Designed miniproteins, single chains, continued (2). Designs and how they scored, part 44

Each design is a single chain, and the fold is of that chain. pLDDT is the mean over its residues in the fold that is shown.

## One batch from the design tools (miniprotein)

Design m5593
Fold by ESMFold2-Fast:
Structure m5593 (fold): chain A 107 residues (1-107)
Amino acid sequence: MKPKEITVVEADVEIDAEKPGARVRLTVRASPDATIEVEALDSDVEVRMEKSGDEARVDVTLKAPRGRVRITVTSSKADLQVELRAEPVGPYEVGVRVRVRRTHIVL
């Protein structure tokens, strides 16, 4: 019997911008078998969730000064690949602080 495997990737993402109204758009992409869960850690988070046959995708917009989100991606595949991209929205320079944890569980 093949052991049942679960891979979890957690990303804590916080906007790093000094100007109120600065925004960053996060795009999270994973394989279509993956489940993406988004937890807003404050009220300055806007989430748009899309799933296609080709990929699992979530777009999240964070607003300065407090926008913070936790993104959890879960798959039964040991080689789970997750792409996170951050793009400024509007004319302001914006950074993000990202903390990523990967856990692989064999059941």
Scores: mean pLDDT 77

Design m5594
Fold by ESMFold2-Fast:
Structure m5594 (fold): chain A 58 residues (1-58)
Amino acid sequence: GKKARALAGFPKTSPDELAFREGETLEILEEVDDEWVLARNAKGEEGLVPKSLLEVVE
């Protein structure tokens, strides 16, 4: 999938979301809608993340 860098930290508010820190690298698995993507972190955890907080680097 495409790799992206987190522009800011995100504390999850729902079990289906993925928490991350600023500067963390995530893999985009699927674009769910205009606002959310399904992403995976380096530990293999998956969840929904706000698209606006990600910068695609590949």
Scores: mean pLDDT 82

Design m5595
Fold by ESMFold2-Fast:
Structure m5595 (fold): chain A 56 residues (1-56)
Amino acid sequence: SLAEEANKLAALGQVYLSQGDRERALEAARKGLELAEKAGDKGSIEAARQIIEQAK
């Protein structure tokens, strides 16, 4: 589902943040946010936004 794909992208963004790769984290989180918003899944939206804020 779109919500599951969004959650996977948020998890990938978290991994990139842990590695110090802010650019890849931001890319993954932005894609995850797009899918989460299309799915209407608040949990996935918040997860993606949190990663975007940390990656900036």
Scores: mean pLDDT 84

Design m5596
Fold by ESMFold2-Fast:
Structure m5596 (fold): chain A 68 residues (1-68)
Amino acid sequence: SLYEKIKEIAKEVIRKRLAEAGVTLPDEDIDLTAETIAKNIINAIKSGNLSNMKKFMSPIEQEVVDKL
């Protein structure tokens, strides 16, 4: 449930950024990218150090965390 919520937020952020850049990616590539982002964020949450780890995340991952 938390993983699925983070993955959906990640897909929204990815699609928004692609639209702003005028770029189109296959849905499969968007899904795989969102899975990676969701796993990274879940691991950071499980570590108890999300706020510190966020400083070293990608801009996309930081935006996803900000929307949680």
Scores: mean pLDDT 88

Design m5597
Fold by ESMFold2-Fast:
Structure m5597 (fold): chain A 77 residues (1-77)
Amino acid sequence: MADEYLKKAIEARQKGDYKTAAELFEKSAKIYEENGDYGKAAFSYRLAADAYEQAGDTEKASELRKKANELAQKYFG
């Protein structure tokens, strides 16, 4: 469930495991997107992007920020 991945991602981030946190936020975002919850999906993709940036994966961070912005614009713009 998306909420379970979100909780685990927050726990990983608190432990300084930014790579695991990023992957879990991304999994959560995909599940929210699949369920049609585009607001939570956009938010979770932003959290994944921030965590990827903290992990040093700036390319993946940029990709997910763009996806989050596109989802927000399409469904809330």
Scores: mean pLDDT 83

Design m5598
Fold by ESMFold2-Fast:
Structure m5598 (fold): chain A 61 residues (1-61)
Amino acid sequence: SAAVRAQIAAVIETLRRAGLSREEVEANVLFATRQLAARLGLSPAEVEELEAFALELVRAA
């Protein structure tokens, strides 16, 4: 959903502002994304799509 994607983007921005390396941002974003997905009861396919989206955002910048 657009709301979940916006939350992931906000997490990435927060981690970048904290001065983490790209590798650290990737690891922390994946952890946060998995925790969010578990709380929302997303399917395995939805989790994979969300993880791919999160990594694409980190790697695009």
Scores: mean pLDDT 82

Design m5599
Fold by ESMFold2-Fast:
Parts: sequence; C-alpha cells; structure tokens
Structure m5599 (fold): chain A 58 residues (1-58)
Amino acid sequence: MSDAEIERILRKARAAIERHRDNRVVLMALVKELEELSKDPRFREELEALIEEARSHL
C-alpha cells in the first residue's frame, strides 16, 4: 500500500468516525476493520490512534 493510499484511508476513517460518533454498531465495525489494517506494522501507529479515537465514542 502506498503512502497516498494509507493517507486516503486515514482521512476516510476520520470522516466516518465524525459522522457516526453516536452509532456504536458502525463504530465497532470500523474499529474491527482498522484493527485488521493495523496488523501491518508500517501503519500501526496511525491506525492505533484512529482506533483509540473511535473507541473514545463508545
């Protein structure tokens, strides 16, 4: 995955968290998806930050 691709994924994830911050089901699904992506150590730091942000609304 290129840096431009991960940047787009991170931007879309942040927008989804903002839009769905009151929807626990959507946030839980998003957290699960981000956790799968974070298994790649190259992107773990950025993805873990987003996972924590999403979980803060749960």
Scores: mean pLDDT 76

Design m5600
Fold by ESMFold2-Fast:
Structure m5600 (fold): chain A 55 residues (1-55)
Amino acid sequence: SAAELRARIAALDARLEALGAQLREDLSDEERVALGREAAALQAERAALEAQLAA
């Protein structure tokens, strides 16, 4: 349902905001790369859910 898709997008937005906060901390290069890859994967998932909601 559209409500379920919106709820999933909201959950992804909250996780992305938390990851963004972590990326602003003093991290090793390896930690920064790992968190960046995680954020990219969540962004891709969010885009897919937005596409489903728009259909």
Scores: mean pLDDT 85

Design m5601
Fold by ESMFold2-Fast:
Structure m5601 (fold): chain A 91 residues (1-91)
Amino acid sequence: MERAVELAGEGLRLAREARARAEFKDAPAAVQEEVLAAARAQAAADREALRTLSPEELAELARRLAEEAAADPAVPEEAVRLFREAARLAA
């Protein structure tokens, strides 16, 4: 179970950072640093929340996250793969 949490958590970090970079690519460097730091903090909080889920809940959430990430061109394929692997391990 811990491995599924780690994979889903890393996927959330990559997805949040990628979305922040895409949205703020033309912003001043200071703004880019702030939004990237916020994205990392949110991903860390989400990772802690994942540890409170049952295996079934984590598998379902990871499947939804993989689907959402795959539909978002800003999110790297690595994040999608991490979510899919987390869903597989939690099931």
Scores: mean pLDDT 85

Design m5602
Fold by ESMFold2-Fast:
Structure m5602 (fold): chain A 68 residues (1-68)
Amino acid sequence: SDKLLLSNKVLELVKPFLSEEQLKELQEALKSSRSLSDDEFKSAVIKKLKELGVPEEVIKKVEELLES
């Protein structure tokens, strides 16, 4: 449940910076990563945001969210 809540918060935070297609790709990646450990989930999320070209400032905000 925590990973689902975090996934929703990540999507809300990055939504203004991604196209509809990129958001769908991120949603699928987040869903696939929910079975991973907490550390692996965080790593996978950050890697995917970098691959999608999310601005570094926004990625830092996501890192802060995931560390909380």
Scores: mean pLDDT 82

Design m5603
Fold by ESMFold2-Fast:
Structure m5603 (fold): chain A 55 residues (1-55)
Amino acid sequence: MEEIQTLALDAAEKLLKAKYVTQEQVEALEALLPYLSKEQQELAKEAIEKAREKL
C-alpha cells in the first residue's frame, strides 16, 4: 500500500475507535481523500461522519 493510503487508513481507524476526536484530525483525513481509491474514500468518509458526531 502506498504511504499516503496507509496514513489515511490509520487515521480513519483511529477516528472510528476514538471516544473523543478533534477538528484537526477530521480535517487531516479530509485532506487525504483525493489520494485514496474509491473504496478507501468510502471508508474514510464514514469515519469522518462518525467523528463529526463526536465533535
Scores: mean pLDDT 76

Design m5604
Fold by ESMFold2-Fast:
Structure m5604 (fold): chain A 55 residues (1-55)
Amino acid sequence: ALSAEEIRATLRATFPDAPEERVEELVERLMAARDDPEAFRAIMRDFANAVQAEA
């Protein structure tokens, strides 16, 4: 199982330029979907798209 700390560390490494507030919001969403790999992947894709749109 993925912990919130593992997800946070991975997101900070993958999206180093993403705002901290966005990373924390994503951690909460991913924790809610951790037992559903498809939902987890969709949330990650939505976040990547949002970060790109904000840049």
Scores: mean pLDDT 74

Design m5605
Fold by ESMFold2-Fast:
Structure m5605 (fold): chain A 78 residues (1-78)
Amino acid sequence: AEETAEEIERLFREGRVEEALELLRRELEKYVSSLEAEIAVGMVLLVYGVALASGASEKEAREIAAEYARKLLLEAAK
């Protein structure tokens, strides 16, 4: 989970948002239901969109989304 969280953060930093979210979904499905994984991915997208709407730069919004994705994955992997 930790190593995959680092890879997700890297994909977000590279602007590969779709690939980061797909990796998050697949990794989460090891620990939670497919529905719960989809909800979690939706929440990361919501956080990203709200950050942008609130005036964050694209880079800042991706960093915020990556941090939220990390927290969700590490919590699910307990």
Scores: mean pLDDT 84

Design m5606
Fold by ESMFold2-Fast:
Structure m5606 (fold): chain A 87 residues (1-87)
Amino acid sequence: MKKELLEEAERAREEAERAAAEGEEALAAGDYDRAIELYRRAVELLERALELAEEAGAEKSRLRELVLRLTAAKIRLVGAEVERELA
């Protein structure tokens, strides 16, 4: 059902935000491998959230927010990978 898909999408987004926050903490601590793992998890969860929201027929504004969050998570992932190579 459309409502259930939106609720699952929101849960995935919340999990992604937690993973990204933990990734930021790991990056600040110099634990680049952990930061990369956490940012990969955030990307995966946001891709799932976007897929579920699209299936639910979510409003363009909600889809745009998820796309922007996904893009930001991908940028953080690349940044952490670069920092690991330079460390």
Scores: mean pLDDT 87

Design m5607
Fold by ESMFold2-Fast:
Structure m5607 (fold): chain A 61 residues (1-61)
Amino acid sequence: MSLSDEARRAALELAILGQEGTPKETLMERLEEIVKELGLSEDEAEVLRQAVEAGLKNAEL
């Protein structure tokens, strides 16, 4: 799947913040802001949600 450079960077940012212990609620708010600001597609928004889940999971490991 072809992600925009902006979506790819946003996904990495959210994953890192999740690993650093940022609360899920804060990450989801940031995700919604990014989707709105960049006009991301539903498919790109789903990748960002997966990045949040992966970051949170890695923080538990």
Scores: mean pLDDT 79

Design m5608
Fold by ESMFold2-Fast:
Structure m5608 (fold): chain A 74 residues (1-74)
Amino acid sequence: GMSRAQLKAELKRIRAELERLLPRADPELQARLEALIRGVELVLANADTLSREQLEALLGRFRAALEWLRRELA
């Protein structure tokens, strides 16, 4: 499975990808993108207090949300 360091790196990558989508979004999608970015930042800020399993589950949820937003912006 992924290490804690790898999970943190993937969360940072997702944050960067969400930030890259922000200028392309309409106001409704922009609000959703900003909420997700804040969510990723909160998880990263608290990553050392979370279990590896919790980080993996959260990463999965953020990945799913990013994929949905990419489809909406295509």
Scores: mean pLDDT 87

Design m5609
Fold by ESMFold2-Fast:
Structure m5609 (fold): chain A 69 residues (1-69)
Amino acid sequence: SAEEKRREVIRAAEAGTPEAVDKLAEYLKSPDPEVQEAARRALGRLVQDESTPPEVRKKAAELLSQTPT
């Protein structure tokens, strides 16, 4: 369900790993607009979170810059 996928998106953001960013990239391609929005917001949180490793923040920022609002 979209709700379960949104929870996975949140979990990925909390993990703060390069693999989590790859998973978020897949959710950006979801046909469900709620899942796409959740993925964009999760990427934004990773970019803003100072505890996220710099490599992960850079990867998230790059991916987010490729996706319109």
Scores: mean pLDDT 77

Design m5610
Fold by ESMFold2-Fast:
Structure m5610 (fold): chain A 90 residues (1-90)
Amino acid sequence: MSKREEIVRALEAVRDALRYLAERTGHPWIREAVELVDEALRAVREGKVTDSIIQKLEELAERIEKEHPDDPLARLVAGTLRGVIDLLRE
């Protein structure tokens, strides 16, 4: 299996998990995370990952933690976005 195919599968799983959480919680910041992971997934499929996408993911993760510092769900979502960044940097 190619490295790109492996990353695509990981991002699809993350997107589906975040979409499920967004639907159950109604939190707009989880929906924003879904949209950004989907943007990253499209870029990986096309071989067009940019520093701009990584920057958007980092900024969203930081904003979620700052706005919801004591929320374990916010910590989980922000950590998930940082995991996505690590995948994109491989």
Scores: mean pLDDT 84

Design m5611
Fold by ESMFold2-Fast:
Structure m5611 (fold): chain A 67 residues (1-67)
Amino acid sequence: SAKEEFEKGKKYIDYQDYVGAIVHFRKAYALDPSLGPEILAELNKIDLSSLPEHVRQEIEALKKEIE
C-alpha cells in the first residue's frame, strides 16, 4: 500500500540509504498523491550538503515532481 511504501521510505532515511528512500517515496506518491506534503516534509529534513551530487539531484527531482 501507499502507506507501507511511505513507512519504508522513512526507514531507508534512518539507514542513510537515500536512494532506497527515494524509490519507496516515489512508489508511495504514485499510489497516493495526497501523501505529497508528508513526503516533502521527510525530504526537507535531509541535510543535502552532506550527500553526493547524484543523490542530491535525485532528491531535488522528487521534490519538483511533488511540488
Scores: mean pLDDT 84

Design m5612
Fold by ESMFold2-Fast:
Structure m5612 (fold): chain A 66 residues (1-66)
Amino acid sequence: MPLAVRWLEYYARHGGSEGVEEVFEAAKPHLSDEEARALLERGLETARELGVEEAVKVWERLLATL
């Protein structure tokens, strides 16, 4: 699995947002739209659970680009 996809999975589990846009752009060519959506939805859910509003906005913006 490409390193960028593994990093996106890490961000999705931890809900972080710093550098996730660059990681997503690098991972996107290796993911189907369905796989990308699932990872972004997981990251959004994690960010919401952690209450980090800035991270929530980043994940919502990435989902909107699909």
Scores: mean pLDDT 81

Design m5613
Fold by ESMFold2-Fast:
Structure m5613 (fold): chain A 68 residues (1-68)
Amino acid sequence: SEKEKLEKLQKIAKEYKQAALEGKEEKAKELKEKLEKENTEEAKKLIEVAEQLVKQQKLVATQGLQAV
């Protein structure tokens, strides 16, 4: 089922994002490699979105936002 396959990919992408945000670099790398092995457009988009979210969250944490 396409739904089950997509749910599996989304779960791996969520675990990758969480591992990357927690600084678990080796686990994040392993999860990213699992997504890359799928070699589908859906998997590539999930990786891209997860990486963008991680970058945004780390950027906000590093530079801070001043609401003044």
Scores: mean pLDDT 76

Design m5614
Fold by ESMFold2-Fast:
Structure m5614 (fold): chain A 68 residues (1-68)
Amino acid sequence: MSKEELYLKAAKVLIERLKSLLENNADQETIDEVLDGAKRVIDYLLSLNPDSEEAKKLRKELEELQKK
């Protein structure tokens, strides 16, 4: 598994976790921690490949979740 593949997988896992936490009204500290982690991983992915459609899609999902 490449570094990009590893981080892409991590970003997807973090976004799914964040969706679950928001849906279940989890505590704010846990939500903020996962949100920060997802943001950092996505930023790193975009630094490796700015044209990554997957990374751009994950960024959009994260942005929509932040509005909740």
Scores: mean pLDDT 80

Design m5615
Fold by ESMFold2-Fast:
Structure m5615 (fold): chain A 71 residues (1-71)
Amino acid sequence: EVEELFKKLEELKKKLEENPDDEEVKKEIAKKLKEIEKELHELAKKDPEKVIEAFQKEAKKIAEEAKKKKE
């Protein structure tokens, strides 16, 4: 569930990077981002344990990416 939301978020990020000049694409991405935020908030309220686990997993992924970009 939360993992699926994160995967959608990554896909949106790639779409935005591929189409930086498209206002329509930007608008669609903004709308989808808001939907993902809403779903994340609801999941965190109902099952904080599952959300925490998913966040920890993605946090590790982000840390690895940050390390790669640094040096």
Scores: mean pLDDT 71

Design m5616
Fold by ESMFold2-Fast:
Parts: C-alpha cells; sequence; structure tokens
Structure m5616 (fold): chain A 98 residues (1-98)
C-alpha cells in the first residue's frame, strides 16, 4: 500500500533525526496497514533498541526474520539485543546466522 510505504519513509526520517518514539508510532501504523513488510518490523525493532526496550526489540526482530530469514541485519540486531539483555550464548548463536 502506498500509505504504508509513506509511513515507513517518514518513520525512517524521524529515526535518522533521533526521534525514536515518533518513529516507533509511524512504524506501528505501517505494520497495521502492511503486516507482511519485514522492513517495517526490522525498523520498529531498531527504534526500540535505541530507546533501551530490548525485550520488545527482540520480539520485533524475530518477526522480521520470520518474514525475511535472509535479512542478515535482522539476525545481527537480534544478537545485539540479546547481548544487551545478558543472553550472551543466544546472542552469539544469532551473530553466526548473520
Amino acid sequence: MEEAEKLLKEGKELFYKGKYEEAVELYKKAIELDPDNAEAWLNLGQALLQLGKYEEAVAYYEKAIELDPDNKLAWQNLGDALFQLGKYEEGEKYFEKA
């Protein structure tokens, strides 16, 4: 949907400006319109990671990987979020998948 793509683009612009909470809101709206967009789930996870919401970021990276298992960045970011949670063995395993 053109509207979902527009929300994703606007969310990325906010993320780039460090407005992570506003980016999260736009990414959530993009996902409501197009829940199969792996990039929107990945970007939502990245914004939550920047906000220190590591458990939520993990869940959204896992969703991005379900939709696009070849997305190396999603695997790397999942590993990083798990390291931030002290889950070092799981984090290292996912870095190997990247």
Scores: mean pLDDT 83

Design m5617
Fold by ESMFold2-Fast:
Structure m5617 (fold): chain A 75 residues (1-75)
Amino acid sequence: SLSLKQAEEGLRLAKEYFERGDYETALEIAEQAVKELEKLDPNSPLLKEAYRFLAEVYEKLGQTDKAEEWRKKAE
């Protein structure tokens, strides 16, 4: 599994793609980072941030129901 630092760097990279409007690539990278964070530190504040970011990505992709599910995970 990836280290916490690698997951953090993955989220940073996903946000860069998101800022450029590449939502599909941002989603792919962010989903991998979330899976690793869930395994390594399920109680981390970074994981809640990642869940909120996934919600924003799904919203940009028009996936409103999935966006709401990820927002609820961040609570």
Scores: mean pLDDT 86

Design m5618
Fold by ESMFold2-Fast:
Order: structure tokens, then sequence, then C-alpha cells
Structure m5618 (fold): chain A 75 residues (1-75)
């Protein structure tokens, strides 16, 4: 499904950012990524509307893209 595809892509993105943060020794960034992953998993598990879930997952991924790009670029 579209929701499953967006969920998996977002999960893979977060995992990649956590590994990048670990290589930089940025424990705060690792923790932020782990919390984002927990939030993503909860959002997917608790969703009762597949269309709304796709929109929320895409919005969440876009927010994470901005957050991680800004934070990593500053280091």
Amino acid sequence: SEAEKVYQETLDFIDKKIEEAKKLGDESFVKAGELAKQHLERLYKESTDPEKLVEELKSFKASLDRYFDHKIAEK
C-alpha cells in the first residue's frame, strides 16, 4: 500500500540519519532520531485512516528532512 511504502521509506531515512549521527558522535542527534522512529511507529500503529496516514507520514518525513539537513550541515 501507499501508506506502507511511505512508512518504510521514512523509517529507512531515520535509520540512516541515526547512523550518520553515531559516526559524528552526536548523542543528542541519535536520541532525536530514536524518538522520531518511536513517533513514526506509533503513528503507523494507531492509524485508522489510510489516506490521512499517508498525508501525516509525508508531512513528518518532510519535517525530519529539514531538521536533520540543518543540524548535520551545521557540524
Scores: mean pLDDT 76

Design m5619
Fold by ESMFold2-Fast:
Structure m5619 (fold): chain A 76 residues (1-76)
Amino acid sequence: AEELVVEALRRVEEALAEAEAAGRDVSKAQKLIDQAKRAFIQGDLVSAARYAKEAAEELGDEEAAELAERMIEQAK
């Protein structure tokens, strides 16, 4: 579960960097990533995965969203 959270966060951070480099407004995605990291630090892997999924969906990264969904299922 933890490994999948780390991988999804890594992928959405990469997608965020690419979107920001392209001049897109990433404010909402950045806020969601910050919330995911906070939840992860607090040991709330389910909330971390949910925020990561929302960030991935905001950025249009379906692969990262699928990874986050898989984490939510494994964390139940």
Scores: mean pLDDT 79

Design m5620
Fold by ESMFold2-Fast:
Structure m5620 (fold): chain A 97 residues (1-97)
Amino acid sequence: MVEEAEELIERARAEEDPAKQFLLLLRAIEAAARAGDEEMVERAVRELERAVRRAPEITGAVALLAAASYLAAAKSAGDEKLVEAFQRAIDAIARAL
């Protein structure tokens, strides 16, 4: 699971399509949170913030909607680690905008 998150972050860094980049980073946050790797969650959230800062007008709304959907799913599942991780993602996107 930790290796999955790191691989997803590296794939996101190589991705030129901002929407695909954000989906990879949201998946990295989910994988890291499920693994209980707080350091990897912080790294993925930081990379997501950087991605939004590079393309805020095109990608900010898509990233917020996607992150909100992941948060809603985590809340419905009762997964507190995922809820915390995706709340951090939403906060990071909001700061980057």
Scores: mean pLDDT 77

Design m5621
Fold by ESMFold2-Fast:
Structure m5621 (fold): chain A 68 residues (1-68)
Amino acid sequence: MPSLEEIKRGIAAALRAIGLLFEATIKKELGTASEEEIKKLIEEAKKNAKEAEELGLKLKFGEGLLKL
């Protein structure tokens, strides 16, 4: 079982991943960001999601959102 500190880090990483995916989706829908900026947001979201999963918090996102 992860420590309380690791659980806290995992929750923070999960929240960052969700926020980054939401930002990428909105910016893509509004056309306010370049494709490169959107890709960077998705890449950072994937990193945070992986960190959260490695800390024992399994995030189930639709693969389409992470491949946007």
Scores: mean pLDDT 71

Design m5622
Fold by ESMFold2-Fast:
Structure m5622 (fold): chain A 94 residues (1-94)
Amino acid sequence: MELIGEEELEVPASKLVDAVIETMRKAAEKAGLKIKKIEVKFEPSADPNTLKITAIGEAEDGYRLVVEAEATFTRNADGTVTAKLKVKVYREKL
């Protein structure tokens, strides 16, 4: 696997999945890859304020993108929840 994209973002918790998918699409576009299918999986962490996210993108020309992301949640004074998101995007040849 080859690292092709890495981002640190702060997003509303409601935009978490959109942010992961957008980061994957940006990395794919920069690498010249066209994504056909995206699958997203959520895994609870030992820390209840942290969520692990794995996304797999199937691309044309026999490539797969693997996204490893970690979101840490913070409750704001106004009652909204912000996610601090670290995203790594890898390319793998099938």
Scores: mean pLDDT 81

Design m5623
Fold by ESMFold2-Fast:
Structure m5623 (fold): chain A 69 residues (1-69)
Amino acid sequence: SELIERFREGAELNREAARELEEKAKKIEEEDKSEEGKRKAASLYSAASINRAGADFNEELARRLEEEE
């Protein structure tokens, strides 16, 4: 099903976005020890968490559609 494939593609995009955000957050934590740097890193980790949740949601939808086939 193309619909299942699209949800899996969406999950992959969300996982990639989360990874990029986590990498940026880690670099900021390592390079900027200021309070501002810590807040910036925390914000990026939060955004990564949201993308991880989006990936899980898309995977769940794909799984449910496969179970109906």
Scores: mean pLDDT 87

Design m5624
Fold by ESMFold2-Fast:
Structure m5624 (fold): chain A 95 residues (1-95)
Amino acid sequence: MKVLEAVFSTPEQALAAARAVRAEGERLGIDVYVAVFMDESGKAVVLVAMEDVPEEAYERIRAVLAKHADSVRESSLDPEKILAAARTHQAWLDA
């Protein structure tokens, strides 16, 4: 499973990016799990977990996530914790 981490200067930008990533995942027919957190520094962080997707799909999701991000990187965070958080945040993102 691949995990992307993106940092945003505002929660509003992070939420917009999270929704855009979920919409792109749906368009591509792939499962993406998105969680949004506030960093200890007050920055917003978006985590995206993807399970064994084609490279072109991964690159597309990364590009959508990166559009307004301060930084985007591949993360070593535990995918299970991201999946648990994404389930909670999914209802919030669908609102």
Scores: mean pLDDT 76

Design m5626
Fold by ESMFold2-Fast:
Structure m5626 (fold): chain A 97 residues (1-97)
Amino acid sequence: MKVEIKSIEVEFLSDTEARVRITILGENEEAVKKAIETLKEFFDGIPGAEIESVEVRKTDEGYEAKVEVRITFSSPEEVKRLPVLLVALGLLIAATS
């Protein structure tokens, strides 16, 4: 899929809870929707992850999707997995492009 991750923003809500905001750019609506499905499947495999919102809009450069995910970890130590999970997500999106 010809999509790219434009930005990932992380907000720590507590010692065990984080909100992740992911912005995706794609040349067409179908590519962006497929990337959103890949994100949903990825986070469905993560215990405590919940997709709070998905917004798709048309821009002058194509299509932009904003996905907001809340992740509740079982312990503060598990929060340290977040950077590794985001790297894995980036590699997954790149591998399907």
Scores: mean pLDDT 80

Design m5627
Fold by ESMFold2-Fast:
Formats: sequence, C-alpha cells, structure tokens
Structure m5627 (fold): chain A 56 residues (1-56)
Amino acid sequence: TISTRPMIFWSNDEQIQQANITRDNMVGVLRGRGDFDGARDVQRRVDDGIDDINSN
C-alpha cells in the first residue's frame, strides 16, 4: 500500500491529507499512462470522499 499506517489511527485532517496525496499520485500515474479521463474520474471520486469526511 502507499500509506505506512492504517487510516483508523488518523484524524480527519490526516485522512484528508492522505486522500490528497493518494489522489495526486494516482492522477499522476494515470496521466503518465495517457489516461486523462481516468485521472479526472479519480480526482472527482476522491474530492467526493473528502466532502463526505468534512460532512461528518
């Protein structure tokens, strides 16, 4: 996995920070592969997840 510790030990801020890092890494990989539509989809899904964390 790309994270060194489980999310259950993270605060909401740490979860959001890790989600941003994961999104940027995945988007970078997909763009490097020429999958710009997949990169956009991943970004949208992660942004939705961050909104859910902020809502709770």
Scores: mean pLDDT 73

Design m5628
Fold by ESMFold2-Fast:
Formats: sequence, C-alpha cells, structure tokens
Structure m5628 (fold): chain A 58 residues (1-58)
Amino acid sequence: MLTEEQRKLVENALEEKGFEGLTDEDINELAKKTGQSPETVRLAIQELYAEKLKEEAE
C-alpha cells in the first residue's frame, strides 16, 4: 500500500484528470514518483475512485 503522502499524490492526479483521464502512462509516472509498482498505484486509484463514486452517487 501507499504511504499517506504517496496516496495524496495519486488522489491529486485523480482529482485533476479524473478516473477516465488517467492513462497507463500517468499510472506509470505515479508509480515512479511514489516508488511503488504500477499495480499498487492502480489499486490505490480504484480504492479512491470507489470512495468518490459513493459520495457522488449518494
């Protein structure tokens, strides 16, 4: 799992570009910036996106 700071980086990218706006290239860049695997970053994105969908869907 990502640290709190690394999770913030992923969350900021997701907020800026949106889930549909995040490409494989963006995920790889986040993996490099966080020092985590692309798979770990994808899991974090999925988790954060699911949380946002709950808030938006009401």
Scores: mean pLDDT 75

Design m5629
Fold by ESMFold2-Fast:
Structure m5629 (fold): chain A 61 residues (1-61)
Amino acid sequence: GPDAELGRELGRRAAEAALAGDREAAEKYIQEARDFANSSTGDGAGNAAAGAGEAERILRE
């Protein structure tokens, strides 16, 4: 549904910024994905949290 798709998109943006080496953008998008995950349930929250976690992993190198 729309929330699952939005969560996936927010997580994807965070991971893509991290992969591009844009730490500032990645940290901002991680926060946006985390905020969405904290305000949502189900697949939307899970998708956003997964993408944020992946971005965090990438930023650790």
Scores: mean pLDDT 83

Design m5630
Fold by ESMFold2-Fast:
Structure m5630 (fold): chain A 92 residues (1-92)
Amino acid sequence: MDEEKLKETKELAKEAVEYAKKAAEAYAAGDYEKAEEYAKKAQEKLEELGKIVKEALAGKVSKETAEEIIKIVEEMLAEIQKAVAEAEAKVA
């Protein structure tokens, strides 16, 4: 049930985290051009996730699937925040 949307959410969240980590690492290394490229890719994945979250909240999926989507997004945001904090610590 809604397995396709849940799978898409997981894949987009994973890609967003990967690009955010690459952006943070490039920024810490002083490679601002690569940092900007990866940040834009991460933003693109976050925008796609935002559409899925909007549909889930609009009742386009089951309540259980909507709760799982929200949980995946929350865990993704926590990982992105951790990656940014770790990169900032390296340049301090």
Scores: mean pLDDT 81

